# Designs tried in a protein design run: designed miniproteins, single chains, continued (2). Part 79

Each design is a single chain, and the fold is of that chain. pLDDT is the mean over its residues in the fold that is shown.

## One batch from the design tools (miniprotein)

Design m6724
Fold by ESMFold2-Fast:
Structure m6724 (fold): chain A 85 residues (1-85)
Amino acid sequence: SATEMAEQFIQELRQTLEYLRRLKAEYERTGDPRLVEEIEAAVRQAQQIIDYMKKNFPDIPQSLWDEIEALLAEMQRILAEARAA
């Protein structure tokens, strides 16, 4: 169902968020711009999936959208902090 897909996507976003935190920490140690590029790619990919889901699965409960949007905001925050470093 659309709800089950959204719940699975939330779990994937949580795993991605932890991965991005590790990439940011590595960037702070190394200064390797490719790590910021990888964070940017992950944020862009998440946004594309969210846009697809909004278009094709409007019946996803608002509580799950709120959680997805909060996780995306956290990913965007990590990207902004990495760029500011």
Scores: mean pLDDT 90

Design m6725
Fold by ESMFold2-Fast:
Structure m6725 (fold): chain A 83 residues (1-83)
Amino acid sequence: SMEVMEETKVLFYLIAVSTHAWLVKKIAEKKGDEETAKEAEKILEEVEKLYKDFKEGKVSPEEARERALKLDEEVVELEKKLL
């Protein structure tokens, strides 16, 4: 159904953002950049909270996608610090 398609898009986006943040965290850890690793961990916690709020119906699929996009922008900023 269309509803299932929108939910699936949100889930795939959350997985993508989570994976990106995890990779940034691992690279930061290897470089000894504890600050960037900690910021990446905070983004992972925000993704987990967003997923929970989405599953509990506290946010719409559109809002969940927009918030996930914003979190990915934050991950990109952290990645740029690592080069």
Scores: mean pLDDT 85

Design m6726
Fold by ESMFold2-Fast:
Structure m6726 (fold): chain A 81 residues (1-81)
Amino acid sequence: KLSEEEILERAKALMDSIAASTRAALGDSPEALARLRSELEQLIRYVERELREAGFSDEQVERLVRELREHADALLAELEA
C-alpha cells in the first residue's frame, strides 16, 4: 500500500505532467488555464474518492486534498504569469 507521502508525490507528479502537457498543447492561453483547472479538479476528486475507499480517515483525506489544492493553485498561478 502507498503511504500518504507516496500518494502526494505521485499525485503532484501527475498534476505537473498534466500542466506541462496542457501548456505544450494550448500555450499560455485562457483556454489552457480553463482546461488545466478542470483537469486538476477532476484528479483531486478522483484521489479523494480513492483515499476514502482505501480506508483513510477524514482527517487524512482533508490534509492530503489540501496539499493537492495548494499544488494546483501554484500550477495555475505559473500558467497565468
Scores: mean pLDDT 82

Design m6727
Fold by ESMFold2-Fast:
Structure m6727 (fold): chain A 86 residues (1-86)
Amino acid sequence: STTLLDTTLNEGESKTITVDSSTKLLRFILKSLTDESVLQVTRPDGTTDKILLLGHEEGEFVVPGVVGDWTFTMLKGKVHLKVVGL
């Protein structure tokens, strides 16, 4: 496993990672550092999902490691985000 991103995202910030064919799965580990946090994930094909965390919640998600650029945009609040390639 390889850590691809380990950062704190403030509202309005974006981080992009590049996923290659050696990565089969992505594991997202998130902690909300505010009462309400909304993180947008943009997949390599340009489609987007939103992750809502309330009340300093922690979340964990596993998704297929689609090859290309993944962008994480902090729409509201603040999270600590770790992305691990598997």
Scores: mean pLDDT 89

Design m6728
Fold by ESMFold2-Fast:
Structure m6728 (fold): chain A 70 residues (1-70)
Amino acid sequence: TVTLPKSTEDTMYGKVLPDGNTLLSILTSSGELTLVLPGPALGPGESLYDPKSGTRLTRHPDGTLTLSKV
């Protein structure tokens, strides 16, 4: 499990795609992880699961972002 501060997430977002989704690129100790988030960004309490990497991404109410392997 990796917990990232809100400022780290802001740095990682890469770009907003033409369809309104956000392309998120994260550098981790295990390599680069690329996710597509629905809409402009994850809101507080929202989560996304990436089946390709087996990673769950969760935004907490305090604005921190957590990545965990499942």
Scores: mean pLDDT 57

Design m6729
Fold by ESMFold2-Fast:
Structure m6729 (fold): chain A 77 residues (1-77)
Amino acid sequence: MKSTRQILEEAAREAARELGLPESERWSPEVLAKAMPRAFERLVSENGLSPAQAASRLTAELLRIIGDETAKRLGLA
């Protein structure tokens, strides 16, 4: 069973590739619009989570990722 982070990371990389964007842009809003629904579906179908559990875990992981990426962008990491 893959972790929430692994599923979200894979979905984001796939979405970035489909949009012709570099991996550095995998957390952009355009990529996340495609990646988030895919990660949600995979958490429900592959990890056996309820929709509420999948949404909660994805939200927590996304906030962590956005926090880290924002800190790097601002030179605070």
Scores: mean pLDDT 80

Design m6730
Fold by ESMFold2-Fast:
Structure m6730 (fold): chain A 72 residues (1-72)
Amino acid sequence: MVVFSPTLSEEEREELLERVKAYYEEVLGKVPEEELPKLEERAEVLVETAEILRQIGDYIDAELAARKAAAA
């Protein structure tokens, strides 16, 4: 399970979980299945850092917004 910052509200935690899940689905869909175990192992390192998870969520949002703008 993804670890969330203790300062996040329950609503914010659910929102971040949905965003992280969506990003994983998007990213994993772009890589060969042979690379998936490596990505999962790297993700486990990130799970240990709650503050970084929030920063990653913000970064993912920014990246998605930029890609949406580029697609328009």
Scores: mean pLDDT 60

Design m6731
Fold by ESMFold2-Fast:
Structure m6731 (fold): chain A 80 residues (1-80)
Amino acid sequence: MDDAALEAAGRAAERVAKELPLTDSQIAAVGNAALGIAEGKIDREGAVQRLLDSGLTPEQAERAAEIAMEAVEEVKKRAA
């Protein structure tokens, strides 16, 4: 559901802001990637590509995509 996807996006953004030195726009990009993963519209590879396009380094994009995937799985587990 969109509500669960938005929750996952918020969790991913909050976690990445704590772990990585990103700008507000880059943090929003991580949240949007998590939203796309939660809705089944993109996979991990798609998330990494979107984050690279948002100016993250390869290392940051990989870490942020992992955080996004973990946030999505956590929210899915609670929704099930």
Scores: mean pLDDT 82

Design m6732
Fold by ESMFold2-Fast:
Structure m6732 (fold): chain A 66 residues (1-66)
Amino acid sequence: SEELREKGEKHREDLVRALVEVAGVSEEEARELVEKKDWERIRELVKDDRFVERAKALHEKYFGDL
């Protein structure tokens, strides 16, 4: 369980970095979007459905519907 949480934290950090690099948002904005699981807004910013689908699936895997 703790290991799954650690992998989830790494996934969150990786997703935040990807959003900053791909969408050009601030790290603070990226963290807020990921924490709120605002997948619709992430999709609008990234404009890459496959990226969003994969990120959402990984988030669900590590955090459930948290």
Scores: mean pLDDT 79

Design m6733
Fold by ESMFold2-Fast:
Structure m6733 (fold): chain A 66 residues (1-66)
Amino acid sequence: STQEQITKLKILKGMFQVSRSASLLLADIARAKGKYDTSDKLLAAADAVDKQIAELDKQIAQLEQS
């Protein structure tokens, strides 16, 4: 059903949100330790995940309007 598809996409989004939060936490720790290059790479990883979350949000919105 459409509702089951929405639920599965929301679970996947939750998994990406956890990954993003972990990258941001590690970036903050790296920056606090003066590891600016490591922090920047972790922020770039979080940005890539944000783009995946945005695509999932678009798919969820399309299904919710159906």
Scores: mean pLDDT 90

Design m6734
Fold by ESMFold2-Fast:
Structure m6734 (fold): chain A 118 residues (1-118)
Amino acid sequence: MKPEEGDKKLEEGKKLLEEGKYEEAIKKFDEAIKIYEEAIKKKEDAELYFNLGLAYYYKGLALLKLGKYDEAMESFNKAIEAYRKAIELDPSLREEALENEIEISVAHLEAAVNKVLS
């Protein structure tokens, strides 16, 4: 599968997330994740890891909206790992990846707090 198909699935998932269709959004993010992971196995690339991080981040947000706090936290951790890999391969991505990591950290904390309060 071409990486451009992953980008398409990521954008479809984002639109579904904005529409409040969280379960449908997760399916699209899972499809994007699979495409990016298969592409990375053929050649490690900073942009593929960065987009993998975005897919895991948006999946985490959808899981958080569904009250699936443990799954949301796992997805946020995978997003951070992917961004770390992107920065290792291309340090010029550091500023953008760190801005996204701050947003992930806030969302991860929200998931952890809501789990304790549940």
Scores: mean pLDDT 86

Design m6735
Fold by ESMFold2-Fast:
Order: C-alpha cells, then sequence, then structure tokens
Structure m6735 (fold): chain A 62 residues (1-62)
C-alpha cells in the first residue's frame, strides 16, 4: 500500500532523528549540561510517541 509505505518512511525519518538526538544527548551528558540532557530526552520521547502512533495507524490499515 502506498499509504503504508509513506507511514514507514515517516517512521524511518523519526528513527534517524532519534539517532542524532541520542548523539547530542551523550555530548551534553559528557559536558555536564543536565538541562540540555533533559530537553533532548523529552525530544527523543516525542519522536518515540510519534513512531508508536504511526505504527498504530499502519496496523489499522491492515
Amino acid sequence: SDRIRRLEIAISSHNDMIVILEKEREKARAAGDEDRVAFLDAMIEMHRDSIARLRQEIEALR
């Protein structure tokens, strides 16, 4: 399904962002920047929540 393929691409994009954010979080942690670590953790969770929602949408289309 073309719609399922577009949703899978969106999930891939969110996963790519999580990888970038995890690297930035490790840098922030090494620098002792606790506020930035907390901010990056929140961004990572937002992307994970988006992935979960997109996966639910794919299942609803089956």
Scores: mean pLDDT 91

Design m6736
Fold by ESMFold2-Fast:
Structure m6736 (fold): chain A 74 residues (1-74)
Amino acid sequence: SMQEVKEAADQLIKETLEAAKKEKDPARRELLVGSLEGLLRMQASVISKVDPEQGKEFKEYVDEKMRELREEVK
């Protein structure tokens, strides 16, 4: 379900935030955050191929969560 997909994304975001907060090197923090963003955007693209409306919902969710994560790791 879309709820399960969002919950799995939330777990990865939480783990990435914890790792990024411990990382003092800005380049390594960007690698962590950028890698997660790439993975989630690829997932949104795959969902969009099967169900465009669910894919749009997940893309909007990823956009919001990635914006929040990037503000937290500044």
Scores: mean pLDDT 88

Design m6737
Fold by ESMFold2-Fast:
Structure m6737 (fold): chain A 95 residues (1-95)
Amino acid sequence: MELTEEQKKKALELLKKVFDIINEANPEARDYLEKVLKEFPNLSTEEFLKKIGDIELYIIKNLDDETYQKVRVLIDKALYIMENPDKPVPEIKPV
């Protein structure tokens, strides 16, 4: 069961929003995140999920709790899309 291109694109868009939030909180993280994002178009679904976990771990180690909470919401939404391809994409409520 393959994810649709639309679901992959929506998950990637959410991860780009994660990048923007991290870059605002810690500009030094930008180089790391840009490298990860450049790899995403060439990743399999399994590799994509692993990279999401790697990003989350990086955030926990290097960023403050408030930034982690904002990013966690976006990561959880991306994971929800990947796990529930047949369901509509939920809206992100403003924090």
Scores: mean pLDDT 67

Design m6738
Fold by ESMFold2-Fast:
Structure m6738 (fold): chain A 82 residues (1-82)
Amino acid sequence: MSQEEVDAEAEVALYHIKGVIALKEGDRAEAQGDTERAIEAYKEASEWFKKASELARQAGFTKTADILDKLAKESEERAKKL
């Protein structure tokens, strides 16, 4: 594992964590009946997961990218259902 590979993994992990934080905020807002905030948070989660997926794909982390693409789609679909 090279320093460049470690840096790519760290950046993917950072965007993944940002997506999880946004998803958690969406879940909290939804539980409180704040539909507008929940939609905004789920859309933000989808955006971070898409960024993480694109970086993972560029780095050759295909399986990780596929998982992140699925998380992005699920977050976007949650926003659309509210």
Scores: mean pLDDT 85

Design m6739
Fold by ESMFold2-Fast:
Structure m6739 (fold): chain A 95 residues (1-95)
Amino acid sequence: MEAVQKEIEELGEKAEEYAKQGNEKEAFKYAVKALELYIKTNPNPVYQELAAKGLSLKEVLERLLAENPDLAPEVKEKLKELIKKIEELEEEEAK
């Protein structure tokens, strides 16, 4: 789906632009949106099933971390950090 890939690229470029401006909060918000769309359009049927059930990106990442014990320690740490950042964004959007 080229339209979704273009949207992912646009969100990624937006995240990069905010990061260059030192606006880490907005940069991370757009990066999370880009990653969410990427996971939802990923041909892996497990991630598509989770997305179709209305599960959040956080829940998908938590499952990825739990079911992939062979991930490099650095990748596991980055996934845990991303999950925490998503929780912080959800708390801010609830205000």
Scores: mean pLDDT 66

Design m6740
Fold by ESMFold2-Fast:
Structure m6740 (fold): chain A 66 residues (1-66)
Amino acid sequence: SDELIDRIAEAIKKRLGVDPEKAKEAFYELLNEDDPEKAAEIIREKTGVKLTPEEAKALRDFLKSQ
């Protein structure tokens, strides 16, 4: 799943101008966060991307499945 995290981080950099290192930090913190609202806040604070709690949970669950 590290390869997937790297690819998503690079895609975010290209599309949104977000630092891929910050995106990766957000994704690893997301994997350790069980609260969907806190997961969404991690993504917002690290990358500036606004997700709903449901979207953040879906992303976390997707990353865990890889």
Scores: mean pLDDT 74

Design m6741
Fold by ESMFold2-Fast:
Structure m6741 (fold): chain A 60 residues (1-60)
Amino acid sequence: SKKDELGKKLAILNVRKLALEVEIWYAREQGDDETAARYEKELAEVDGEIKKLENEISKL
C-alpha cells in the first residue's frame, strides 16, 4: 500500500540520518570542519524530507 511504501521510505531516511550523525561526529573528531559542515547541510535536507513524509503519512 502507499502507507507501507511511505513507511519504508521514512525508515530508510531515518537510517540515513543516523549515518550522517556518525559521519559528522567522526569528521569533528578528525578536526575536519569542512566535511562536518557538508554533512550537516545534507542532514538538514534529510530532516526536511522526513518531516514531509511524516505529514503525508499522517493524512492517510
Scores: mean pLDDT 89

Design m6742
Fold by ESMFold2-Fast:
Structure m6742 (fold): chain A 100 residues (1-100)
Amino acid sequence: SYSEIKKELSKLLHEFTEKLEAALDAKNREEAVKLAEEFGERALKLLEKIKDEKKKKEIAEDILSYLDRVIAYAAEKDPETAEELEKINEEFRKKMEEIV
């Protein structure tokens, strides 16, 4: 159901945030990049399960807003890693446009 997809996304966002913050605090760029790519793949799979196009777009916009906040956090901690995460975020935006 849509409600279950929203719950799965909320759990994914929470897990991603905790792991990404830990990687950024450790200056582990390789792990931060890997986490961002894994998040993107899992988020896209969740979006593909939503059959209603309007609800899919609403969730996609929520994900993009969240990613913008994550990039802002990363920029404060490690600007060079933030630049790499911005490139991953741009690729994620393109993939989402293909789905919605």
Scores: mean pLDDT 81

Design m6743
Fold by ESMFold2-Fast:
Structure m6743 (fold): chain A 94 residues (1-94)
Amino acid sequence: SAEEEAALRALLGRIRDILQQYLDGKLSLEEAKARIEAEFAAFRAEHPDLDQAAWDRMAASWLAFLDEVGTLPEAEARRAVAALAQLLDREIAE
């Protein structure tokens, strides 16, 4: 629905802001991951009508990606997060 799409877009905006805080040096990648995990958990709790299994798989994929980014040298990790932020900007604009 339009309301569900708006709520999801707002969530993506908050995740985008968290990624920007990492890029700005205000959060570590570990702190950014923890905040993103909390955002997914809060959205899940506020929307019990979601396909919970599909949501949990999506959230797990996001967190696994951030864990993989955490294994990279700093410059490569920053490029990966910047690319993800740009992808989110495109999704939010639609």
Scores: mean pLDDT 87

Design m6744
Fold by ESMFold2-Fast:
Structure m6744 (fold): chain A 71 residues (1-71)
Amino acid sequence: MTPAERAARAAAELIKEGYSPEEAAELVKTWLRENAGVPALDVKVEVSEDGKEVTVTVTTPEGTFTATAPI
């Protein structure tokens, strides 16, 4: 599983628990840096219009990676 896919699943779980997308983004960014060894510069979390999916965009020095996970 890629770091972006792992981040998307973690964000989906946080959204299910009642965290905002902004709160989930900060928690996921910290987790990527401290636990996954990913040099994440920015993390964006977006919930789909139907509320069924989370899309996470991770920006690193090497580029931008995106993954989606069901809520």
Scores: mean pLDDT 80

Design m6745
Fold by ESMFold2-Fast:
Structure m6745 (fold): chain A 74 residues (1-74)
Amino acid sequence: SMKIFKTPSEEEIDAIVEIFGRYLRSHPELSEEELRADVEGAVATLREAGASEELIKKAERRLREVVEEVLREQ
């Protein structure tokens, strides 16, 4: 069922991705499994908040890029 909630704006999603990206980069000890689980949790939270599928895909893509960056530096 669709709920009429204020959908997060693209600008708000960009801010969330930046904050979460900084969190992931500040924990280089996290395993690939833990990093991926954190991204899945963030995506689930955005979905529950009523974010559009387009904005969710954009956020997920950007967070996956951060995970790949962190893993490359390990």
Scores: mean pLDDT 76

Design m6746
Fold by ESMFold2-Fast:
Structure m6746 (fold): chain A 71 residues (1-71)
Amino acid sequence: SLEALAEEVLELARAVARQLKAMEAAGQPPSPEVLAQLQQFQELYARLVALATPDQVRELERRLQAVVDAV
């Protein structure tokens, strides 16, 4: 379902954002594993946007911003 895909995108975004923040705090560049997860996030996000209405995309963007602000 679209909501299940949105939840997967949001969960991956949280994981990537936390890892990037931790690596930045440690003075380390993003690992290949984190970069691969970021690419997976981008691919899933693109698929979701292609399936979603403009209103659903705006809601997803608000939820993604809340995730970034929380980490």
Scores: mean pLDDT 85

Design m6747
Fold by ESMFold2-Fast:
Structure m6747 (fold): chain A 75 residues (1-75)
Amino acid sequence: MPHRVALVVESADPEKAIEIAKQAAEEVGNRVLATSTVGDTTVVIVEAPDQEAAERLKRLVEERTGAPVRLIPIP
């Protein structure tokens, strides 16, 4: 069953955060379904094969952006 999560990144550069998230998602086998930006907050909706893949994506985005990243599960 695919796991959908919202990856929330608080970054002064939303476009760069989206690029980094897309690259990291591809590396860990996740699919980016949608992106949205409100002010300095970028939300990336991702479909992951499992929870570990979602957690790896979070870590990669945090390391590459230097910004705090939150994972919110979507039922």
Scores: mean pLDDT 80

Design m6748
Fold by ESMFold2-Fast:
Structure m6748 (fold): chain A 55 residues (1-55)
Amino acid sequence: AMAEDERLAQRAYEGGKKIGEGLGPEVGAQMDRRSGESGGNPKAAEAGYQGGLEG
């Protein structure tokens, strides 16, 4: 149960960070946050947003 949420959050964070690095943090954060939310997992959505901001 927990492992699934952890994996999605980690993947979203890394994806957001990578996108932010290429496109800029604000764009990366918005794109990855949307992708995370589409799965109905709020933890993944927040992780993606944080990754994008840091990338």
Scores: mean pLDDT 64

Design m6749
Fold by ESMFold2-Fast:
Structure m6749 (fold): chain A 61 residues (1-61)
Amino acid sequence: SANLELVEEFYNKGLELAKQGKLEEAAILLDMALRGLEALLGPDHPRAVEVRKLLEELKKK
């Protein structure tokens, strides 16, 4: 669906920014992806759990 495609776009861009060390920008995009995943698939879905862990790691820096 278009909503899942947008979530995947935010997730992929967020990961790319994190690899570049742009942690604040990465966190914004990964948070947008997480909100979309939680709305579409639920908060306990494996993809939502994984993005949440990534956000926790980024926010500790």
Scores: mean pLDDT 83

Design m6750
Fold by ESMFold2-Fast:
Structure m6750 (fold): chain A 75 residues (1-75)
Amino acid sequence: GLGEEAVRAAAGGDVEAAVRAAEEAGSHLLKQAIRAGGAGDAKTAGELTRQALAEGKNPLGPEYADKAVAGALAG
């Protein structure tokens, strides 16, 4: 699914593919979180991920959202 695609792309260093998967899943907050992670902005990435989870608008699912952002942050 799109969550697995986002995690795989981020882990492979393909931040733009991970962003596309989040966007296709309908999550603008996770798209921005993954981009912030790719830029090394852990604070913004964490805040945006928390907002997406709190609003219940996480079509990637909690497990995949956290892993995709963490993968982007790792480079």
Scores: mean pLDDT 76

Design m6751
Fold by ESMFold2-Fast:
Structure m6751 (fold): chain A 76 residues (1-76)
Amino acid sequence: SKEEILERLDELSEEAQELLRNAKTPEQRRVAIEMEAHIGVLRMYAVTERDVELVEKQLEKGEKRFAELKKEYEEL
């Protein structure tokens, strides 16, 4: 549902915020900020798009990108 999608985005946003708070290097801060920006774009899409299936597909792609950024952050 749309509500579950928005709740998931809130969870991802909290993870990005925690990574930003715990960042020890400028590069880690930059990656955490990029994660937050990406979540913001996904949230905008989720609230404006009427087709829930399209939103779910975009969220799946977004979660994969989020995982890539999180791995990049952890490798820094």
Scores: mean pLDDT 85

Design m6752
Fold by ESMFold2-Fast:
Structure m6752 (fold): chain A 99 residues (1-99)
Amino acid sequence: MMEEVKKILEEVAKEAIEKAGGKEEDIKAVEEMKEELLKEAEEVGMSPEEVKKELEEAKKESERIKAILEAGKAKAEELGLASPEREKVEKVLEILSLL
């Protein structure tokens, strides 16, 4: 059971790392997420089906948050707002796009 869960998380992490295009900070974030998810699944005794369901829900939530942040970024650009706030939003969007 856990070996199958590990394979699922490894595949998802590999895809996310490939999307990151070799950016070290994105790779570290993906690896940390993978380790936390594997640890949680092991502690709770999640089945492979439950892990897949949680990943699907997380991906949907990620897409929703990404859409909200992209709309906010577009509005900030329209208003001529440039600063650390914009850079922070772009960083969050980049991380969410890896899911």
Scores: mean pLDDT 67

Design m6753
Fold by ESMFold2-Fast:
Structure m6753 (fold): chain A 68 residues (1-68)
Amino acid sequence: SEADRRRVLEFLDRLAEEAVAKLKAQGLEASYRVEVTDETATVTITVEGKEYTVSVPVAELVEALDSL
């Protein structure tokens, strides 16, 4: 649902922001991007020009959030 996609987006955005903040505290250049579709959530972290991407099914993240 739209509400579930929003929950997933807000959750991942917060996690990625905290991860980037920790990397910057170590003196590294870092940024992030979060994209959520109907089926897949994708987080991309860029550290010193190198890109790291992780994709997870939205349904799996919704199930995990409902378990918290």
Scores: mean pLDDT 83

Design m6754
Fold by ESMFold2-Fast:
Structure m6754 (fold): chain A 70 residues (1-70)
Amino acid sequence: MLEQKYVIDDEKENKEIYKILVERAKKYEKETGLEIKVELDGNTITITAPTEEALDAGNKLFNEALNEVR
C-alpha cells in the first residue's frame, strides 16, 4: 500500500476537503475498480492506494477538492 499525507490547519477546511475526497474516491472506485482510502486524523488527511496510478489519482482529487474549498 502507498500513502500520501496532507496537513490542513483549518479544521472547517479539512472537513470539507475530506468530505469531497470521500465522495470522489467512491466515484473513482466505481469507474476503475481501484480503491482509494481517505482518512482524517486531526488536521491530517491520509490517502492510501494499491498502486502509484491510484495514488496519483488520489493526489489529483485532493488538489481539486482543495481548489473548490479555497
Scores: mean pLDDT 81

Design m6755
Fold by ESMFold2-Fast:
Structure m6755 (fold): chain A 95 residues (1-95)
Amino acid sequence: GLLSRGQGLIDRIDRDIEGLDLVRERLKDNPEAVKIAEEAIKKLRELKDQIQDILNDYQAGKLSPEEAQQKLDEVESQYIKVVNDTLLTLDELEK
């Protein structure tokens, strides 16, 4: 259901934030890599907050199931882009 989907996204974001914190520590002597990781962590936290708001509004009856699904689809698409672009860029800087 939508609640399980939203919680699954939050859990994935939390793991990716932890991973980026470890990458930031590993690449600490590269200011560009640190900045990229920090900006990605900030964006991921903002997306996590958006997911929490969507789930809260859905549970409160402020969003229909269809509206909540569409909003989660948009946030998930943005999340995937942020993670993929960030990890690719950091991987290239590490090499």
Scores: mean pLDDT 88

Design m6756
Fold by ESMFold2-Fast:
Structure m6756 (fold): chain A 106 residues (1-106)
Amino acid sequence: MEREKRGREEIYRKLEELLKFLEEALEELKKKGADEELIKKVEEFIEKLKELIKNKSSAEEVEKFILEMIKYFKEHEDNEIYRELLKKIEELFPLPEAIQYLDTDE
């Protein structure tokens, strides 16, 4: 059964897509002259995400990190870039009832 391997590969693909989106958001924050603390926090998330991809971290570790990012961006949703990041994260990683993109049936 190839499903488990395919599911793991899909998670890392989504992490790579999220990483690219975070890097683009970081450049936009810098161009708009956002608060240095907000810029540093996004840089910290980028670095942590790179480590998770490099180390092929467990789904549990990935989920904990995604939830941490969601919480932070929700607390700062007054920033349009953070709202777009939150929307992208929720699109890529729907709630843990199943990753709908990896589960083809209810």
Scores: mean pLDDT 72

Design m6757
Fold by ESMFold2-Fast:
Structure m6757 (fold): chain A 74 residues (1-74)
Amino acid sequence: SALDEIKAEADKRLEELRARAADLSDEELFQEMARIYLETMAKADEAGLSEEEKKELVAWLEKRFREIVAEREA
């Protein structure tokens, strides 16, 4: 499905970000997360995802971002 393809593409970018997150400042990390979020939501709009699918995508992205941030805790 379009949702699965969008999630798979976002997941690749999130894993690349996760791998280098320790080397980023807080500002750089949030800028990269914002970029992934905006580009992923633009793809969702272009693909014509339903409101429910968009809400699922947002919740999934937010969970993934929280996991990356938590892994950086001292």
Scores: mean pLDDT 85

Design m6758
Fold by ESMFold2-Fast:
Structure m6758 (fold): chain A 77 residues (1-77)
Amino acid sequence: MSLEELVKYLKEMAEENRRKGEEAIARKDYLTARTYYGGAVDNYRTLVLLGEASVEELEEMEAKLREAEALYRQSLA
């Protein structure tokens, strides 16, 4: 796999993980949302390292993950 193919794959996976996380939040499945937003964060970390995404985009995904984690904890109370 070329670096260009890897970057394309990571961008597609990041967007897929973001979308699935948002769908999980909409149905109040916060555990599933945590899993998908976690995957998106991992994808964005690699993209930032490769110069293919901004730190701000990574921080935005980390914020969504923290929100999903908070909502999950709230659902257990």
Scores: mean pLDDT 87

Design m6759
Fold by ESMFold2-Fast:
Structure m6759 (fold): chain A 74 residues (1-74)
Amino acid sequence: SLEEEAERAREIARENFEKVLKENDLTPQQKKLLEEIYEAFEAMIDALLFIDRLHKEGKSGEEILAEVKRRAAA
């Protein structure tokens, strides 16, 4: 399922993020950039799951787009 695939993607991303931080002597700026990339990845997965839930609730593509835009503006 999409939810199971998302969970696997999150686990792999988290493990790789932690490994990169552990194995490399990164500058504070590099650590901050990696954290921002990880946060953006998590937000994208959350958005994908939100869209999937609306689709499963029977929302049309137009209704889903409107809800996504409304949520982003809130």
Scores: mean pLDDT 81

